# Ledger of designs, part 37: designed miniproteins, single chains, continued (4)

Each design is a single chain, and the fold is of that chain. pLDDT is the mean over its residues in the fold that is shown.

## One batch from the design tools (miniprotein)

Design m13266
Fold by ESMFold2-Fast:
Formats: sequence, structure tokens, C-alpha cells
Structure m13266 (fold): chain A 77 residues (1-77)
Amino acid sequence: AAPSAAERKAQALARLDELHEKMLEAIKAGDWETFRKYLAEMQRIIADLVATASPADLAEFRAHVAKIEAELQAAFD
């Protein structure tokens, strides 16, 4: 059977966390090609979540993404 909305949400959030870790590793290594690849995948996942999210889930996703973006920005500074 196809995954439920809750299962898709859980899988997407877990993948965002994995991509965040991999992007931080790429930044530390100066591997901008790998960073861009993971950034593109993260943006695709975020777009899908925004398109399918309830208002409550959307608020949770936005908070989670904002935290990831802040940590990535700090790694560049």
C-alpha cells in the first residue's frame, strides 16, 4: 500500500535531517558540488511538504526548515 500522509511526513522530516548533516559535511569539506546536489533535494522535499501539509503541519515544517537554514547559514559564517 502507498504510505499514509503521516508516514510521508515522518520520512520527509527524517530525510531533511539527513540532508542537513550531509550539507554541513560538504561545507566543511569545501565540496560545493555535493552541497548543491543535497540543497536541490532538500528544496524539492520542502516544496512537496508545503503542497501536502495541513496548516498545523505547515507551521511545524516551517519551524524545522528555519532551524536547518539558520544552522547552514552559521556554517558559512
Scores: mean pLDDT 79

Design m13267
Fold by ESMFold2-Fast:
Structure m13267 (fold): chain A 96 residues (1-96)
Amino acid sequence: NAIDYLKKAIESLEKAIQALKDGNVEEAKRYLEEARKNVTKAGNLSKNKEAQKYLILAQFNILVALTALDMGRVDDAIQAAEGALENVKKALEIEK
């Protein structure tokens, strides 16, 4: 069910954002990768085109966050991860 993967993605993104705020970059990267996997699974299971658009945006935001961390730009990574979280939450509301 797409909803179960969306809920897991939200939890992983919230943990990633908290890890970044705590200075735990390697832990944040693990949670961002976990969120990416769950967003991808939700997108593959979703039959709703509008929800799929938000999940594509969330995947892009997670990639931006990971790239920002590789460049040492923690604040940019937090903004991107928060953007991903907002897009996953929008997809979840549509899937209800």
Scores: mean pLDDT 91

Design m13268
Fold by ESMFold2-Fast:
Structure m13268 (fold): chain A 103 residues (1-103)
Amino acid sequence: SPLLEVLEEALKLARELRDKFTKNQVSVEEMIEGLKKLKELLDEAIALSTDPEQRARLERMKENVEELIELLKKDPDNPVVRIKAYAGLKAIEEELERLIEEA
């Protein structure tokens, strides 16, 4: 389904971003751009979703991505911010995995 393809692409991107971030292979600017791309995929998934509960879960993930972008913009050199960004990406991955299993 088109929704499943978008969810799988979002999961792949989230995993790539977290892996690169863990290995210190991505700049803060590159991470923000990756998160913006993830947000675009979530917007596409919301548009394709016909289930109100699934749409609400996707909207919450989008809000979490927006919060991570703002956190990284505000204090990019703070190790605590970087830890929160890692934890946030992991939570997004786990939720995307659940949505894919339910599709």
Scores: mean pLDDT 87

Design m13269
Fold by ESMFold2-Fast:
Parts: C-alpha cells; sequence; structure tokens
Structure m13269 (fold): chain A 60 residues (1-60)
C-alpha cells in the first residue's frame, strides 16, 4: 500500500542521513537509496530521491 511505501521511504531517508553523517560519499548513498527503493511506487521513489538530494545539499 502507499502508506506502507511511505513508512519504508521514511526509514530509508533516515538511514541515508545516518550514512552521510558516517562519511559515506553522496554517490554511494544515492546508489544504496536506489537499491532500497526499487520495489516502491515511482511516486514514492521520487519523494525519497528529492529528500536525499536535499540532505546532500545541506551537508555540503
Amino acid sequence: SMAEDLKKASEIVREAEARLRAGETPEKVRAWVDEKTKDLSPEVQELVRRAVDDLIARAA
């Protein structure tokens, strides 16, 4: 369901932030996010991608 996809998306974004704080490169974090979101709806994939891009921009 969309609600379950959104819950999973929230967990993925939180984990992506932790990975960035741990010193993983933006490219590795993006690749990890793409792998973790591949089974989610395209709309939710776009939401996660935008959230992660925002986190990367703020970390720079």
Scores: mean pLDDT 84

Design m13270
Fold by ESMFold2-Fast:
Structure m13270 (fold): chain A 89 residues (1-89)
Amino acid sequence: MSVTVPSDGKLTASVAAEALEKATGQKVKILVVFPIVGTDEAIAVAELEDGSRAGARLRLQPDGTLEASDIVVEKRSFRELAEEERRRR
């Protein structure tokens, strides 16, 4: 799965959040972007509105768009895993 969003020609947190929100259908609450030195690539890690974690590889395209690829969503946040463990029958 990959998502492309318009960019101002820069890899910004706002554009990264937009790409992850488009891919997941959820609002991003916390976002950390780790640029890969010497490349137009970064790794984004986000916490979504429901507490899930999402990760993506970001690449700034020559046409000024941002591509988010290798999108992974861990729907079971630590909070949800802890609650499920306590609520097991």
Scores: mean pLDDT 71

Design m13271
Fold by ESMFold2-Fast:
Structure m13271 (fold): chain A 85 residues (1-85)
Amino acid sequence: SVKEEVYKVLNEALDKLSAKHQAEVDKTIKEGKEKNLSPEELRKKIQEVHDKYRKLSVEIQKVADRAIKENDVEKGKEEIDKLLS
C-alpha cells in the first residue's frame, strides 16, 4: 500500500537523519575544542544542533503524512530527500 511504502521511506529517512545528527554533534564538539570554547558556549552550540535536527524530524514526518494523504510516494520521497540535503 502507499502508506506502507511511505512509512518505509520515512524510516529510512529518519535513520539517515539520526546519522547526520550524530556526525554534526561530533563535528561541533571537535571544532568547539579546537576553538577553545567555554563549556557553556559548547553546550549552547550542541543544543542548537539538537534543535535543528528535531525540527527536521518534524518536517520529514509532515511530508510523510502529506504523501499518504495525496497518495504520492514519489513526491514524498523527493521532498524528504530535499530536506536531508
Scores: mean pLDDT 90

Design m13272
Fold by ESMFold2-Fast:
Structure m13272 (fold): chain A 67 residues (1-67)
Amino acid sequence: MEMRATVNSVEEAVEFAKRAGYPLAVTFIGARGAMSQVVNNEEETREFARKAADLIGFPAEVVARRV
């Protein structure tokens, strides 16, 4: 099932992914573009969300799907 939310911080993105469960295909869509990665745990999600915050900006839309 595809899940969507708006996230304003790295921790909000991590909380969203934890609720969705792992492994998870995650896409961030922000003002400066979009980034996609499969994440397997909370640590990988936090690293990916930090990159998204830096490169595309928050707030961002998160689109996630269980792998």
Scores: mean pLDDT 84

Design m13273
Fold by ESMFold2-Fast:
Structure m13273 (fold): chain A 100 residues (1-100)
Amino acid sequence: SSQGQLEQLLDNLISAARNGDKEAVQKYLNKILSMPISGDDGVALVNKLISAILDEKDDESLQLLYTAGVVLIDKANLDPLTRGILDGMLRIAVAVAKLV
């Protein structure tokens, strides 16, 4: 399914980010961006990135995950309220990851 393909590509992106592999992160992000992404798909992908951010300790990996989340929010063409909530959650997740 398209949803299963998006989730697998995001899992590969998260793994690449955790390894600091900027080129692989960009490769998987570009593949995701080449696919049609519904608002619901965008919300699901960003929530998965938030979970990955909360488990991350490396500053470079955190930056890669955060940047991917911002790009995915933009691509998903979300309503302003949902966009605002996800943008806020991404920023809070990065702050929390750095505190623990």
Scores: mean pLDDT 87

Design m13274
Fold by ESMFold2-Fast:
Structure m13274 (fold): chain A 62 residues (1-62)
Amino acid sequence: KTVTLDLTGLSDEQALQLARRELDAAAEAGYTKINVRGASPAVAAAIEAYAKSLGIEVVVEP
């Protein structure tokens, strides 16, 4: 199963806070893959690092 996280229009700080919360929820629910949209390169890198610590694969869309 996958879930899509849309970060379009958020600041980097807001995007990271939302992404961490959603990744924690996804890990708790047993998801192993998440799609991310609208992230800056810095936010995408931080999300990938955090998701890797949780065992979640991240697919970043432009």
Scores: mean pLDDT 81

Design m13275
Fold by ESMFold2-Fast:
Structure m13275 (fold): chain A 65 residues (1-65)
Amino acid sequence: SEMKEDILKTAEAFAEKVIEKHPELREKVEQMLNKLKEIARTKSVEEVEQAFIDFAKEMLKLLEE
């Protein structure tokens, strides 16, 4: 799905920016990104969109620390 691919590319870019600013968070960010990628492989676009929202929310929390 093109939409799933776009969501994953956006998530990967977001994750990389967080890691660049906070290298100490690499392990946590990679774990969250891998969960999103697994959801994208097995679930509907709607579930991937929800998972991306949850991922983005968690990334923002990490940036506040």
Scores: mean pLDDT 83

Design m13276
Fold by ESMFold2-Fast:
Structure m13276 (fold): chain A 76 residues (1-76)
Amino acid sequence: SMEEFKAALDKMKADADQLYKEVVEKNTEEMRELAVAGLDRAIGMLEKGKKERPEMAEALDELKAYFEELKKKILE
């Protein structure tokens, strides 16, 4: 359902926010690598989702842009 789809996107964003929080708190190279790998996997899932559901492209692209921005902050 659309409600389940929205809930899944909200959870992906919350999970990414938690990864960023742990990067800031732990300040280790290992945690940065783990978080970057997690964000890369999430971005890949969103790209696949966009290909399978072009009608959801805007919502998926917005979340992808958010994850890419979060990844940039981690790599700085």
Scores: mean pLDDT 83

Design m13277
Fold by ESMFold2-Fast:
Structure m13277 (fold): chain A 69 residues (1-69)
Amino acid sequence: MISEEELDREVELAFAIMEAAIAKRSGDPEVLKEEAKRLKERAKTFDGPVASQLKEIAEELEKKAKELE
């Protein structure tokens, strides 16, 4: 069974994914850049697959921000 700490990490990843999706829908490059920065900083506090997923989402947001500039 997953520990409370591991469950909290999964919940944090789920919220990060949702927040990233909302940022993408805003079409605002500043919002996208800020969210990408937050996700990159958050990724530093994790290791393994969660960190990799957060970095990937952040890269997608940065790419989208550049497309809007």
Scores: mean pLDDT 76

Design m13278
Fold by ESMFold2-Fast:
Structure m13278 (fold): chain A 78 residues (1-78)
Amino acid sequence: APIPAALAERLRALVAETGSIEAAVERIREELLEELRKRVEEIAKDLGLSLESAEASLEAAAEIRGIAARIEAEWLLA
């Protein structure tokens, strides 16, 4: 399936909570974007960079964004 089982279970739980598939999907999307942002910041720190203070951090952020897009593509392909 193109969607991991864990994410499908979370979607089902949110549909039960919100009463709407559309609302549940939007909430999951927001959760995933927040998780991704935190992950990007952690990877930048591991590279010895700060996302807020250097031009090099912007290039690193773009590279990490590319990696994130590839992860999403692999996730969709699975």
Scores: mean pLDDT 61

Design m13279
Fold by ESMFold2-Fast:
Structure m13279 (fold): chain A 57 residues (1-57)
Amino acid sequence: SNLEQSLKDSEAGTEPARRALEEWRREHPEDTEENREAGNARATKAGVEAIKEAEKK
């Protein structure tokens, strides 16, 4: 298994990614392609970091 697969399926990664995306959209309310790409990147990073932290337990 790898972190990309864990991010997509993991509950631990999904919640932080969702919150990060929601926060990004609140800060950047304009729905442009650039904002979507940046928001998705931020959400992915948050999810990966959360999974790594969860794996320590």
Scores: mean pLDDT 72

Design m13280
Fold by ESMFold2-Fast:
Structure m13280 (fold): chain A 96 residues (1-96)
Amino acid sequence: MKEEVIEELRELAEELRRAAADPSLSPFQRAALRNAAALVEGAIEALERGDYTTALMLLLAAIQDLELALKKEPSPKVAELLERLKEVLKKVVELS
C-alpha cells in the first residue's frame, strides 16, 4: 500500500511538472502547478522516511495552491490534477 501510494504520487508529480510547461496555461496557473509539483515531491520524501504528518501537510498545501489557481482562473486540466491530489491525500490518511 505505501509503495503504491508513493508511485501514484510520483506519477502525479510528473503530470504536474508537464502541466506547468504547457504554454496554453497562464503564467499564474503554471506557477501554481510548479509549486504543487515541488510540494508533492516533498511529500514523497516524507513518506519514504515514514513522516506521515509532514507528507499530509505538504499535500494539503499543494491542494490549497491549486484551489486558489482554479478560483482565479478555471481550467479543466488543473481541476483534474486537484481531484487526483485529493484522492491520493485520502490514501495517505488511511496509511496513518
Scores: mean pLDDT 86

Design m13281
Fold by ESMFold2-Fast:
Structure m13281 (fold): chain A 77 residues (1-77)
Amino acid sequence: MAADQARLEAALAEAARLAGTAAEGAELELEVEREGNRTRITLRLTGPDGRSAVLRVVVEQDAEGRWHLVSVEVAPA
C-alpha cells in the first residue's frame, strides 16, 4: 500500500512537471473505461508542438469498497 502510494505520487509529480512545462497551449483528452470493479483512466496531453504524453491509471475496488491502485504508466505517445 505505502509503496504503491509513493510510486503513484512520484509518477503523478513527474507527469505534472512535464505537463506544467508544456501546459501553455496544451490539449487534454480524458478517457475513462469501466469493466466491473476495474476502472481504467487514460489522460492524453498534447503540447503546442504536437508531441503527446499519456498517463494510464488502473484502479480496482475490493469487496469492502476500497480502491486499490493496480498500475500507473507514463509514456510518450
Scores: mean pLDDT 67

Design m13282
Fold by ESMFold2-Fast:
Structure m13282 (fold): chain A 78 residues (1-78)
Amino acid sequence: SAAEKEREKKLQEEKKELADNPELLEKFYELIQEEEGKEGITPQEYFDKLIKEKGRKYALEKYEELLEKAKKKVEEEK
């Protein structure tokens, strides 16, 4: 639907904003590497793979879960 496409665009924008915050990006990157078990995987690569294999709704849910975990880790270090 149009709403799902707009949500996906917003996720892409949020991923870009995440890249502008080194501490948050580092924690998010660590969580993605842990999920895939692969060093050097980017968030974009990981979620593109999830979209292809599991669909956009699954990837959206996973992105939100990992982002919240990353934010909590950053907050706990302050």
Scores: mean pLDDT 73

Design m13283
Fold by ESMFold2-Fast:
Structure m13283 (fold): chain A 78 residues (1-78)
Amino acid sequence: SHMKRLEEERNQKLLREIDEHVEKAKQIFEQGGPVEELEKHFLEALRLAGELPEELRETVETRVGDEMQRIMTGLQEQ
């Protein structure tokens, strides 16, 4: 179905944008950049994840949350 393909394309675009925000947050962390900027990227990734279908949303929100937690723990260990 054309509508199903458009929904799949929208979901793929959201997943790509989520991954881009997570990668930007990781780059900021690696460069010792501002925590505020890093947090903005994670918050935007979580906002975009909230736009996904319920079945994908739970998995993606967990993945983003785990990455955020990993980086926040790393910041405390510096």
Scores: mean pLDDT 84

Design m13284
Fold by ESMFold2-Fast:
Formats: sequence, structure tokens, C-alpha cells
Structure m13284 (fold): chain A 67 residues (1-67)
Amino acid sequence: MKLEEEIRRLAEELGTTPEGVLAATATSQGISLQEFKKKLEEASPEEQKKLLEKAVEVGRRMVERAR
């Protein structure tokens, strides 16, 4: 839950939704939000953690650029 909490906090800071942060992450990977969600559903717990960590990284970069 820690990574999902961080994504939620970043989404609030950006004025968007957690799904919005995931969509931005999917775009950064060159895939659709639906493909990203499918990867999360099919991933092992270790791979899910890495995908969520990538979403946190993308969200943090968005906050840094948003001013």
C-alpha cells in the first residue's frame, strides 16, 4: 500500500487522479493505460512493485515540472 499511497499523494499535488498518474506512466513507456493496467494485473508481486515504483518516479518528475 505504501507505493499506492505515494501515487495518490502525487496525484493530489498535481490536481489529478491516481489513474491520471498511471496514464502518464503508461505514456512514458509508449503504451496505453489499458496495457499498463493489464501488466499490473498479470505481473508478479515483485514486478508490480517495480511498475508502481516507476509510476512514483513519473509522478515526482511531473510535480517537479509543474512548478
Scores: mean pLDDT 80

Design m13285
Fold by ESMFold2-Fast:
Structure m13285 (fold): chain A 73 residues (1-73)
Amino acid sequence: SEEKKRVEELIKRAEEEIARLTEPSWDNLVRLNALAIQLAVELKTAPKEYQKKIQETLDRVLAEARRVEAALA
């Protein structure tokens, strides 16, 4: 389904963004925050089978965003 493809692509994009983080930057923080918003929106409507994986991905994105934010403070 389109919903499944959208969720899987969003999770993949988030995992790829986290994997490529080396140096903290404002650009990285903007991308992480955008991904967190998209994941939070998907979590509201996603089938139960995807909710855990979306939540786990969101938690990882938020943890990395907080790490980057702290480094830029």
Scores: mean pLDDT 83

Design m13286
Fold by ESMFold2-Fast:
Structure m13286 (fold): chain A 81 residues (1-81)
Amino acid sequence: MKSQEALEALQKRLDETLAELREFAKENSVEETRKKAEEAMRALAREGQELIVTKGADSKEVANLLAKAQKEAHEIIKEAE
């Protein structure tokens, strides 16, 4: 189904973004990591919304994936402190 493919694509983008954020946190300040995380999460939220509109991705599942990624981003920032 198009919805499932869209969710899998979003999950891959989230995983890649979180991995980049973890590496960035090792070399940069907590404040810089927080700003990068906020920008990345805003971009992913826009991509998720586009997938709902263009590919019929389930809005609740997209919201759950974004919420989980936001929690992981927060943990990365906390670990960098």
Scores: mean pLDDT 80

Design m13287
Fold by ESMFold2-Fast:
Structure m13287 (fold): chain A 81 residues (1-81)
Amino acid sequence: MAEVEELEEQIKELIEEIEKNKDNPQKVAVLTSALGILSAEADFLAMQAEKQGDLELAERARRLSKEAKEKVKKIVEEMEK
């Protein structure tokens, strides 16, 4: 529970940091990579929650991972434009 809330906050902060640094491609690339790592951590949390039978936590962690992955895709598309 505490771990998923910390991940949600970290992902939110990284997204905000990316938006603030939109004019710095190198920094955006580094922050986007970090967002990808947090997405993987959310996937791992979801897997652990499923093993423990906590389906609500697993679903929350999966949604968090999906949100981070979708943001990464949008950033890549914006950089290509």
Scores: mean pLDDT 80

Design m13288
Fold by ESMFold2-Fast:
Structure m13288 (fold): chain A 91 residues (1-91)
Amino acid sequence: GKELEERLLEAARRFAEAVEAGDVERAVELALEILRLAEELARNSPPERAIEAVERARDILAAAVPPSLEAEVTRAMALIGLAVVLTIARK
């Protein structure tokens, strides 16, 4: 649904901000929320809509510039999680 898509994209934006600030604890919390929302969207939405929203979230995460190795690893883990969700959604 639209609300899940909006929540996913907002969480992705907040994750990018946390990564760029070097706030690894906040970034991990947001990564878990992003993965949960992406999985819920993939389960409850048409595949085309779920894929588009998750790809948009992935692009937001990928654009974040990590200032530290810890932030870079956190971003990489979140991107891997979204790639798994996309693979499952595409079948």
Scores: mean pLDDT 85

Design m13289
Fold by ESMFold2-Fast:
Order: structure tokens, then C-alpha cells, then sequence
Structure m13289 (fold): chain A 65 residues (1-65)
């Protein structure tokens, strides 16, 4: 499914940045996704990595579906 593919891609990108991510459908009819990156209690570096991962995943999700 589209959500499953988005989740797999989100996990791949999150793993690349050393964080974890979750994907939710925002609008199923339009295929829009809401991307959440799970933040551990973090160093500044970990927080920045998580934000970059979230941005990259969201961009991919909205563009490629």
C-alpha cells in the first residue's frame, strides 16, 4: 500500500540519520502524509539529525507518494 511504502522509505531515511520515524496519512484521498520523527532525550546534534530526516522523508512522501 502507499502508506506501507512511505513507512519503509521513512525508516530507511531515518536509519541513515540514526533516528526513528513514523508516517501518518494526513489526507488519504490526496495521498498526503504527516511525518513524525521520534526524538530521544537528545543532544543538539541528535535533534538536528532528526529534523533533517523528517524534512527529507516529508519531501519524498509528498512528491513520490
Amino acid sequence: SVLEEAQKKAEEIAKKFGVTAAVRLRDPEKGLYDVSVRLPPVSKEDREAALKAAEEIEKWSQEKV
Scores: mean pLDDT 64

Design m13290
Fold by ESMFold2-Fast:
Structure m13290 (fold): chain A 88 residues (1-88)
Amino acid sequence: MVEEIRRELEAKAAEVVAEAARLLASVLPPEEAAALTAGLRRLAELEVEYLVAKAAGDEEKAAALAEEYRRARAELEPAARRAAALLA
């Protein structure tokens, strides 16, 4: 069950990231699109691992992943805000 959930979440995350990459590539310079896509992939990967850890009842691992997610998100936030301003 947990492995099946992980597999489904990974597949959905990959679809979302691929669509985001396509949209960003159409409106942003290649370097900015690539950087934001890489950041989104990282956040999606951490979120999947977090949800899997929660489903497995591994609260210690879930807490560690949540901290890493928060840190990664904070690091990506300035670039994401700049992209949003350019797209507005």
Scores: mean pLDDT 80

Design m13291
Fold by ESMFold2-Fast:
Structure m13291 (fold): chain A 63 residues (1-63)
Amino acid sequence: MSLSEEELREGAEALVELSVLFGASREDAIKIAEEKLKKALEGDEKAQENLRNARELRPWFLS
């Protein structure tokens, strides 16, 4: 299932917050999420799936 660019960006934001919750620095988390978003936008299916999973989990770890 293909995510829109908006949904992929939401997943990247969720991945930043998830990474910070598990002890990554915010700076490193942002860099990793940006690289993953770039790959997902280029058609990397694994990156797209990772961002989808992060987006779906966001309500559980941020609220």
Scores: mean pLDDT 77

Design m13292
Fold by ESMFold2-Fast:
Structure m13292 (fold): chain A 75 residues (1-75)
Amino acid sequence: MSKELLERELALSMELIHHAVLATIYEKEGDEKGKLEHLLEISRLSAEISGLRGDKESEKENRKKAEEYEEELKK
């Protein structure tokens, strides 16, 4: 809502778009690990954006997804 919060949200949204594009490229190339690494970053960025908006439920859900992607990457 403030100018500073909008600028922060914009920066995070641009970073999210970057990782979304890379996840799509890795998926098309059959690189499942590369895809998962970028899905992890998307989940982390989505949690931060939700936190800035005061959406605690979406923040918690996206943090949980990030943990699930981290576990998948460990195997």
Scores: mean pLDDT 85

Design m13293
Fold by ESMFold2-Fast:
Structure m13293 (fold): chain A 78 residues (1-78)
Amino acid sequence: LSPETREWLFNYIKERLSKQKSSLFSKEESQEKMAEVILEDIEKDPELKEKLERYVKEGNYEGAEKLIDEYLRKHFGI
């Protein structure tokens, strides 16, 4: 991931985790650690990385958010 896309994704994932009712995500440090784990997993998916890079570069943040939301539901149950 480019630094710009990675930073946007980290912040978006962290925000999503902060909205969870789980005690595991109640603290900012826990949200940051989980966001890094999720980003590392995303970086292993070349197709997802390419689509996210494209959406962020286009300013299509809604498209990027939908992709991440689907990924989180399927892979992390979030």
Scores: mean pLDDT 77

Design m13294
Fold by ESMFold2-Fast:
Structure m13294 (fold): chain A 70 residues (1-70)
Amino acid sequence: GKELAEEFENRLVLIAIEKGRVPTIEDIKEALEPLLPKLSKEEQEKIKEAIRNAKNSAEAAREIGKILEK
């Protein structure tokens, strides 16, 4: 639900602050780790596709947020 998208965004912001950098694809994967058990296999595949098709980490994060917002 929307709560998963918000949790992902909050985790990504905290990782960015902790590491002092704009989130990388690896940081995005780290933010997703605790959320993966809450997701269906279909949603996990959509997230993998979003990461693969993204031009940069910011686009990947936005697309993942949309997938989680259900």
Scores: mean pLDDT 82

Design m13295
Fold by ESMFold2-Fast:
Structure m13295 (fold): chain A 99 residues (1-99)
Amino acid sequence: SLERVALASAETAIKYAENGDVEKAARSLATAGLALINAGKLDQVKKAFEELGAKDVYEALIDAYNGKKTFDEVVEKVRSLPKETILELAKKLAEIARS
């Protein structure tokens, strides 16, 4: 299911962020976010990104969902965030995937 893909990707993002692999953490986080958006959990994803000051990254995810941005453009936006923000977003997305 999309929720299972989102959970696996979010948990992978947590591990990469904890190990300082920001590039792989960003790719896994973008995958988790897009999977949750495709699962219809847009409002929960939006709230998680807004609470961590990353609304611009959420807007990039929505643009990718609508075919207006590439996946790599979203990954670049995620990579611009502090590592701690990527980690906290990944934890929130994992929680949304379990709900």
Scores: mean pLDDT 90

Design m13296
Fold by ESMFold2-Fast:
Structure m13296 (fold): chain A 55 residues (1-55)
Amino acid sequence: SEKDELKKKIKEVMEKRQKEYAEMVANNASQEEIDKLSSEYAKELAELQKKYVEA
């Protein structure tokens, strides 16, 4: 179903976010860079969650 596909996509995005966050921390990225990445992922996840609820 469309909902199952969106749920899988949300999980993949969350896993990608965790991996990129860990890589940024390992590379001593600034807090500003980490905050920007977090904000971008939060926006993407919000859009996917909205589609999931509306599907």
Scores: mean pLDDT 84

Design m13297
Fold by ESMFold2-Fast:
Structure m13297 (fold): chain A 77 residues (1-77)
Amino acid sequence: KEEAQKLIDEGNELLGEGIETKNEELFEKAVELFKEADKIDPEIAESAVEALKGLYEELKDLDPESAEMIKKIAEKL
């Protein structure tokens, strides 16, 4: 449980850095962390997916490029 939450937290940090730096590799690493969290605790991972959907809605008008990357991440989970 603690391990899954740490993976979600790390993934969210990488997403923030990826959005700021436009670094696709960071988005790929975030996906891997979220998938690992899902293997440990699917309930926590589902909450992360809902957070990504919320982030997409917030960014789609402000930063459409980052919003598209977030949408692709959510689709892979």
Scores: mean pLDDT 76

Design m13298
Fold by ESMFold2-Fast:
Structure m13298 (fold): chain A 84 residues (1-84)
Amino acid sequence: SEVEEEIARLEARGLELHRRLLELVARLPPEQQAAIRARWAAAQAEVAEEAAALPDTPEAQLELLRRIVERLEELVAEAEAALA
């Protein structure tokens, strides 16, 4: 289905972004590493809270994955900017 295909694409994208984030964060000073880790932990907590309020459906899973990918893209961009 279209929803299942999009879920698979977002899961793959999220994994790629998370690996990229770990690579970038390792190159930052300790204070900036801690700051990005704290923001990622906060983002995960927010998504977990949203998940608790949503129905157990593929459409809800897709919405949550979009939010996770968006937050990872934001953190990757921030880490890249900090290294420039």
Scores: mean pLDDT 87

Design m13299
Fold by ESMFold2-Fast:
Structure m13299 (fold): chain A 87 residues (1-87)
Amino acid sequence: MEAHAVVRVEADSPEAARKALDAGIEAMKATPGVKAVGGYVDEATNRAYVGGTFDSEEAAREALDRAIEAMKSVPGVKRVEGRLVPE
């Protein structure tokens, strides 16, 4: 059963939001079982959003955990929230 993982971040600057986006996408793409990853930055609010589709709930959960930790490690990131979304 395919599953989705989504993460959002609040940052203190547009540059920090963009770095968080890149970190989250890279973390999800590196997860075994990844099928698709994407995201965007809302520069007006200094927020980044990352989402991925995975071949299993276990893969989606691993990607979620990896993305949250990667995005939290970016200087200027203030808050990171993520969840699994089953299809």
Scores: mean pLDDT 84

Design m13300
Fold by ESMFold2-Fast:
Structure m13300 (fold): chain A 96 residues (1-96)
Amino acid sequence: MKEEAEKKLREAVDAEIAALREKGRAAGDEASLAELEARLPEIREQLEIIIENSNAEELELLLKARELVLQGKDSSELDEKLEPVSEKIEEIWAKK
């Protein structure tokens, strides 16, 4: 289960990155796109750290939250658990 969750979580993060690229492209924001590309190795390194330090249940919650966001669906069934999980997601994007 953990190995499948790891793969899907990496794919979900890549899908979020792709969505940010499309948003930046639509806005003509080349500077933000360049900054995103420059930060990708750090973002991916943080993702691997989170994967190594998370159990299967935590990875499944992260994956479910990302999938719901990408589908434009409400995450209400996970709301009570999303705040702690969102801290790990924020760390992926905020690592400097």
Scores: mean pLDDT 64

Design m13301
Fold by ESMFold2-Fast:
Structure m13301 (fold): chain A 68 residues (1-68)
Amino acid sequence: SRELAERLISADPDERVRLLHELANKAMKNVKTPEDVFDLGELLQRLVDAIDRGDVEGVAETIEKLLK
């Protein structure tokens, strides 16, 4: 997770989009209720904001929450 967080922050725009798409697809498989959809949206927004800030710890924590 930390390694993926560092990769996401350091990636070029095309690679970043690909990695984010893969993460979103994996997270979608855990959606069971309408409430899960809103939670997923909030976590994805938090992930993007953390990447933009270069917050490695924040990115790693959000990835763990997305994949749980």
Scores: mean pLDDT 80

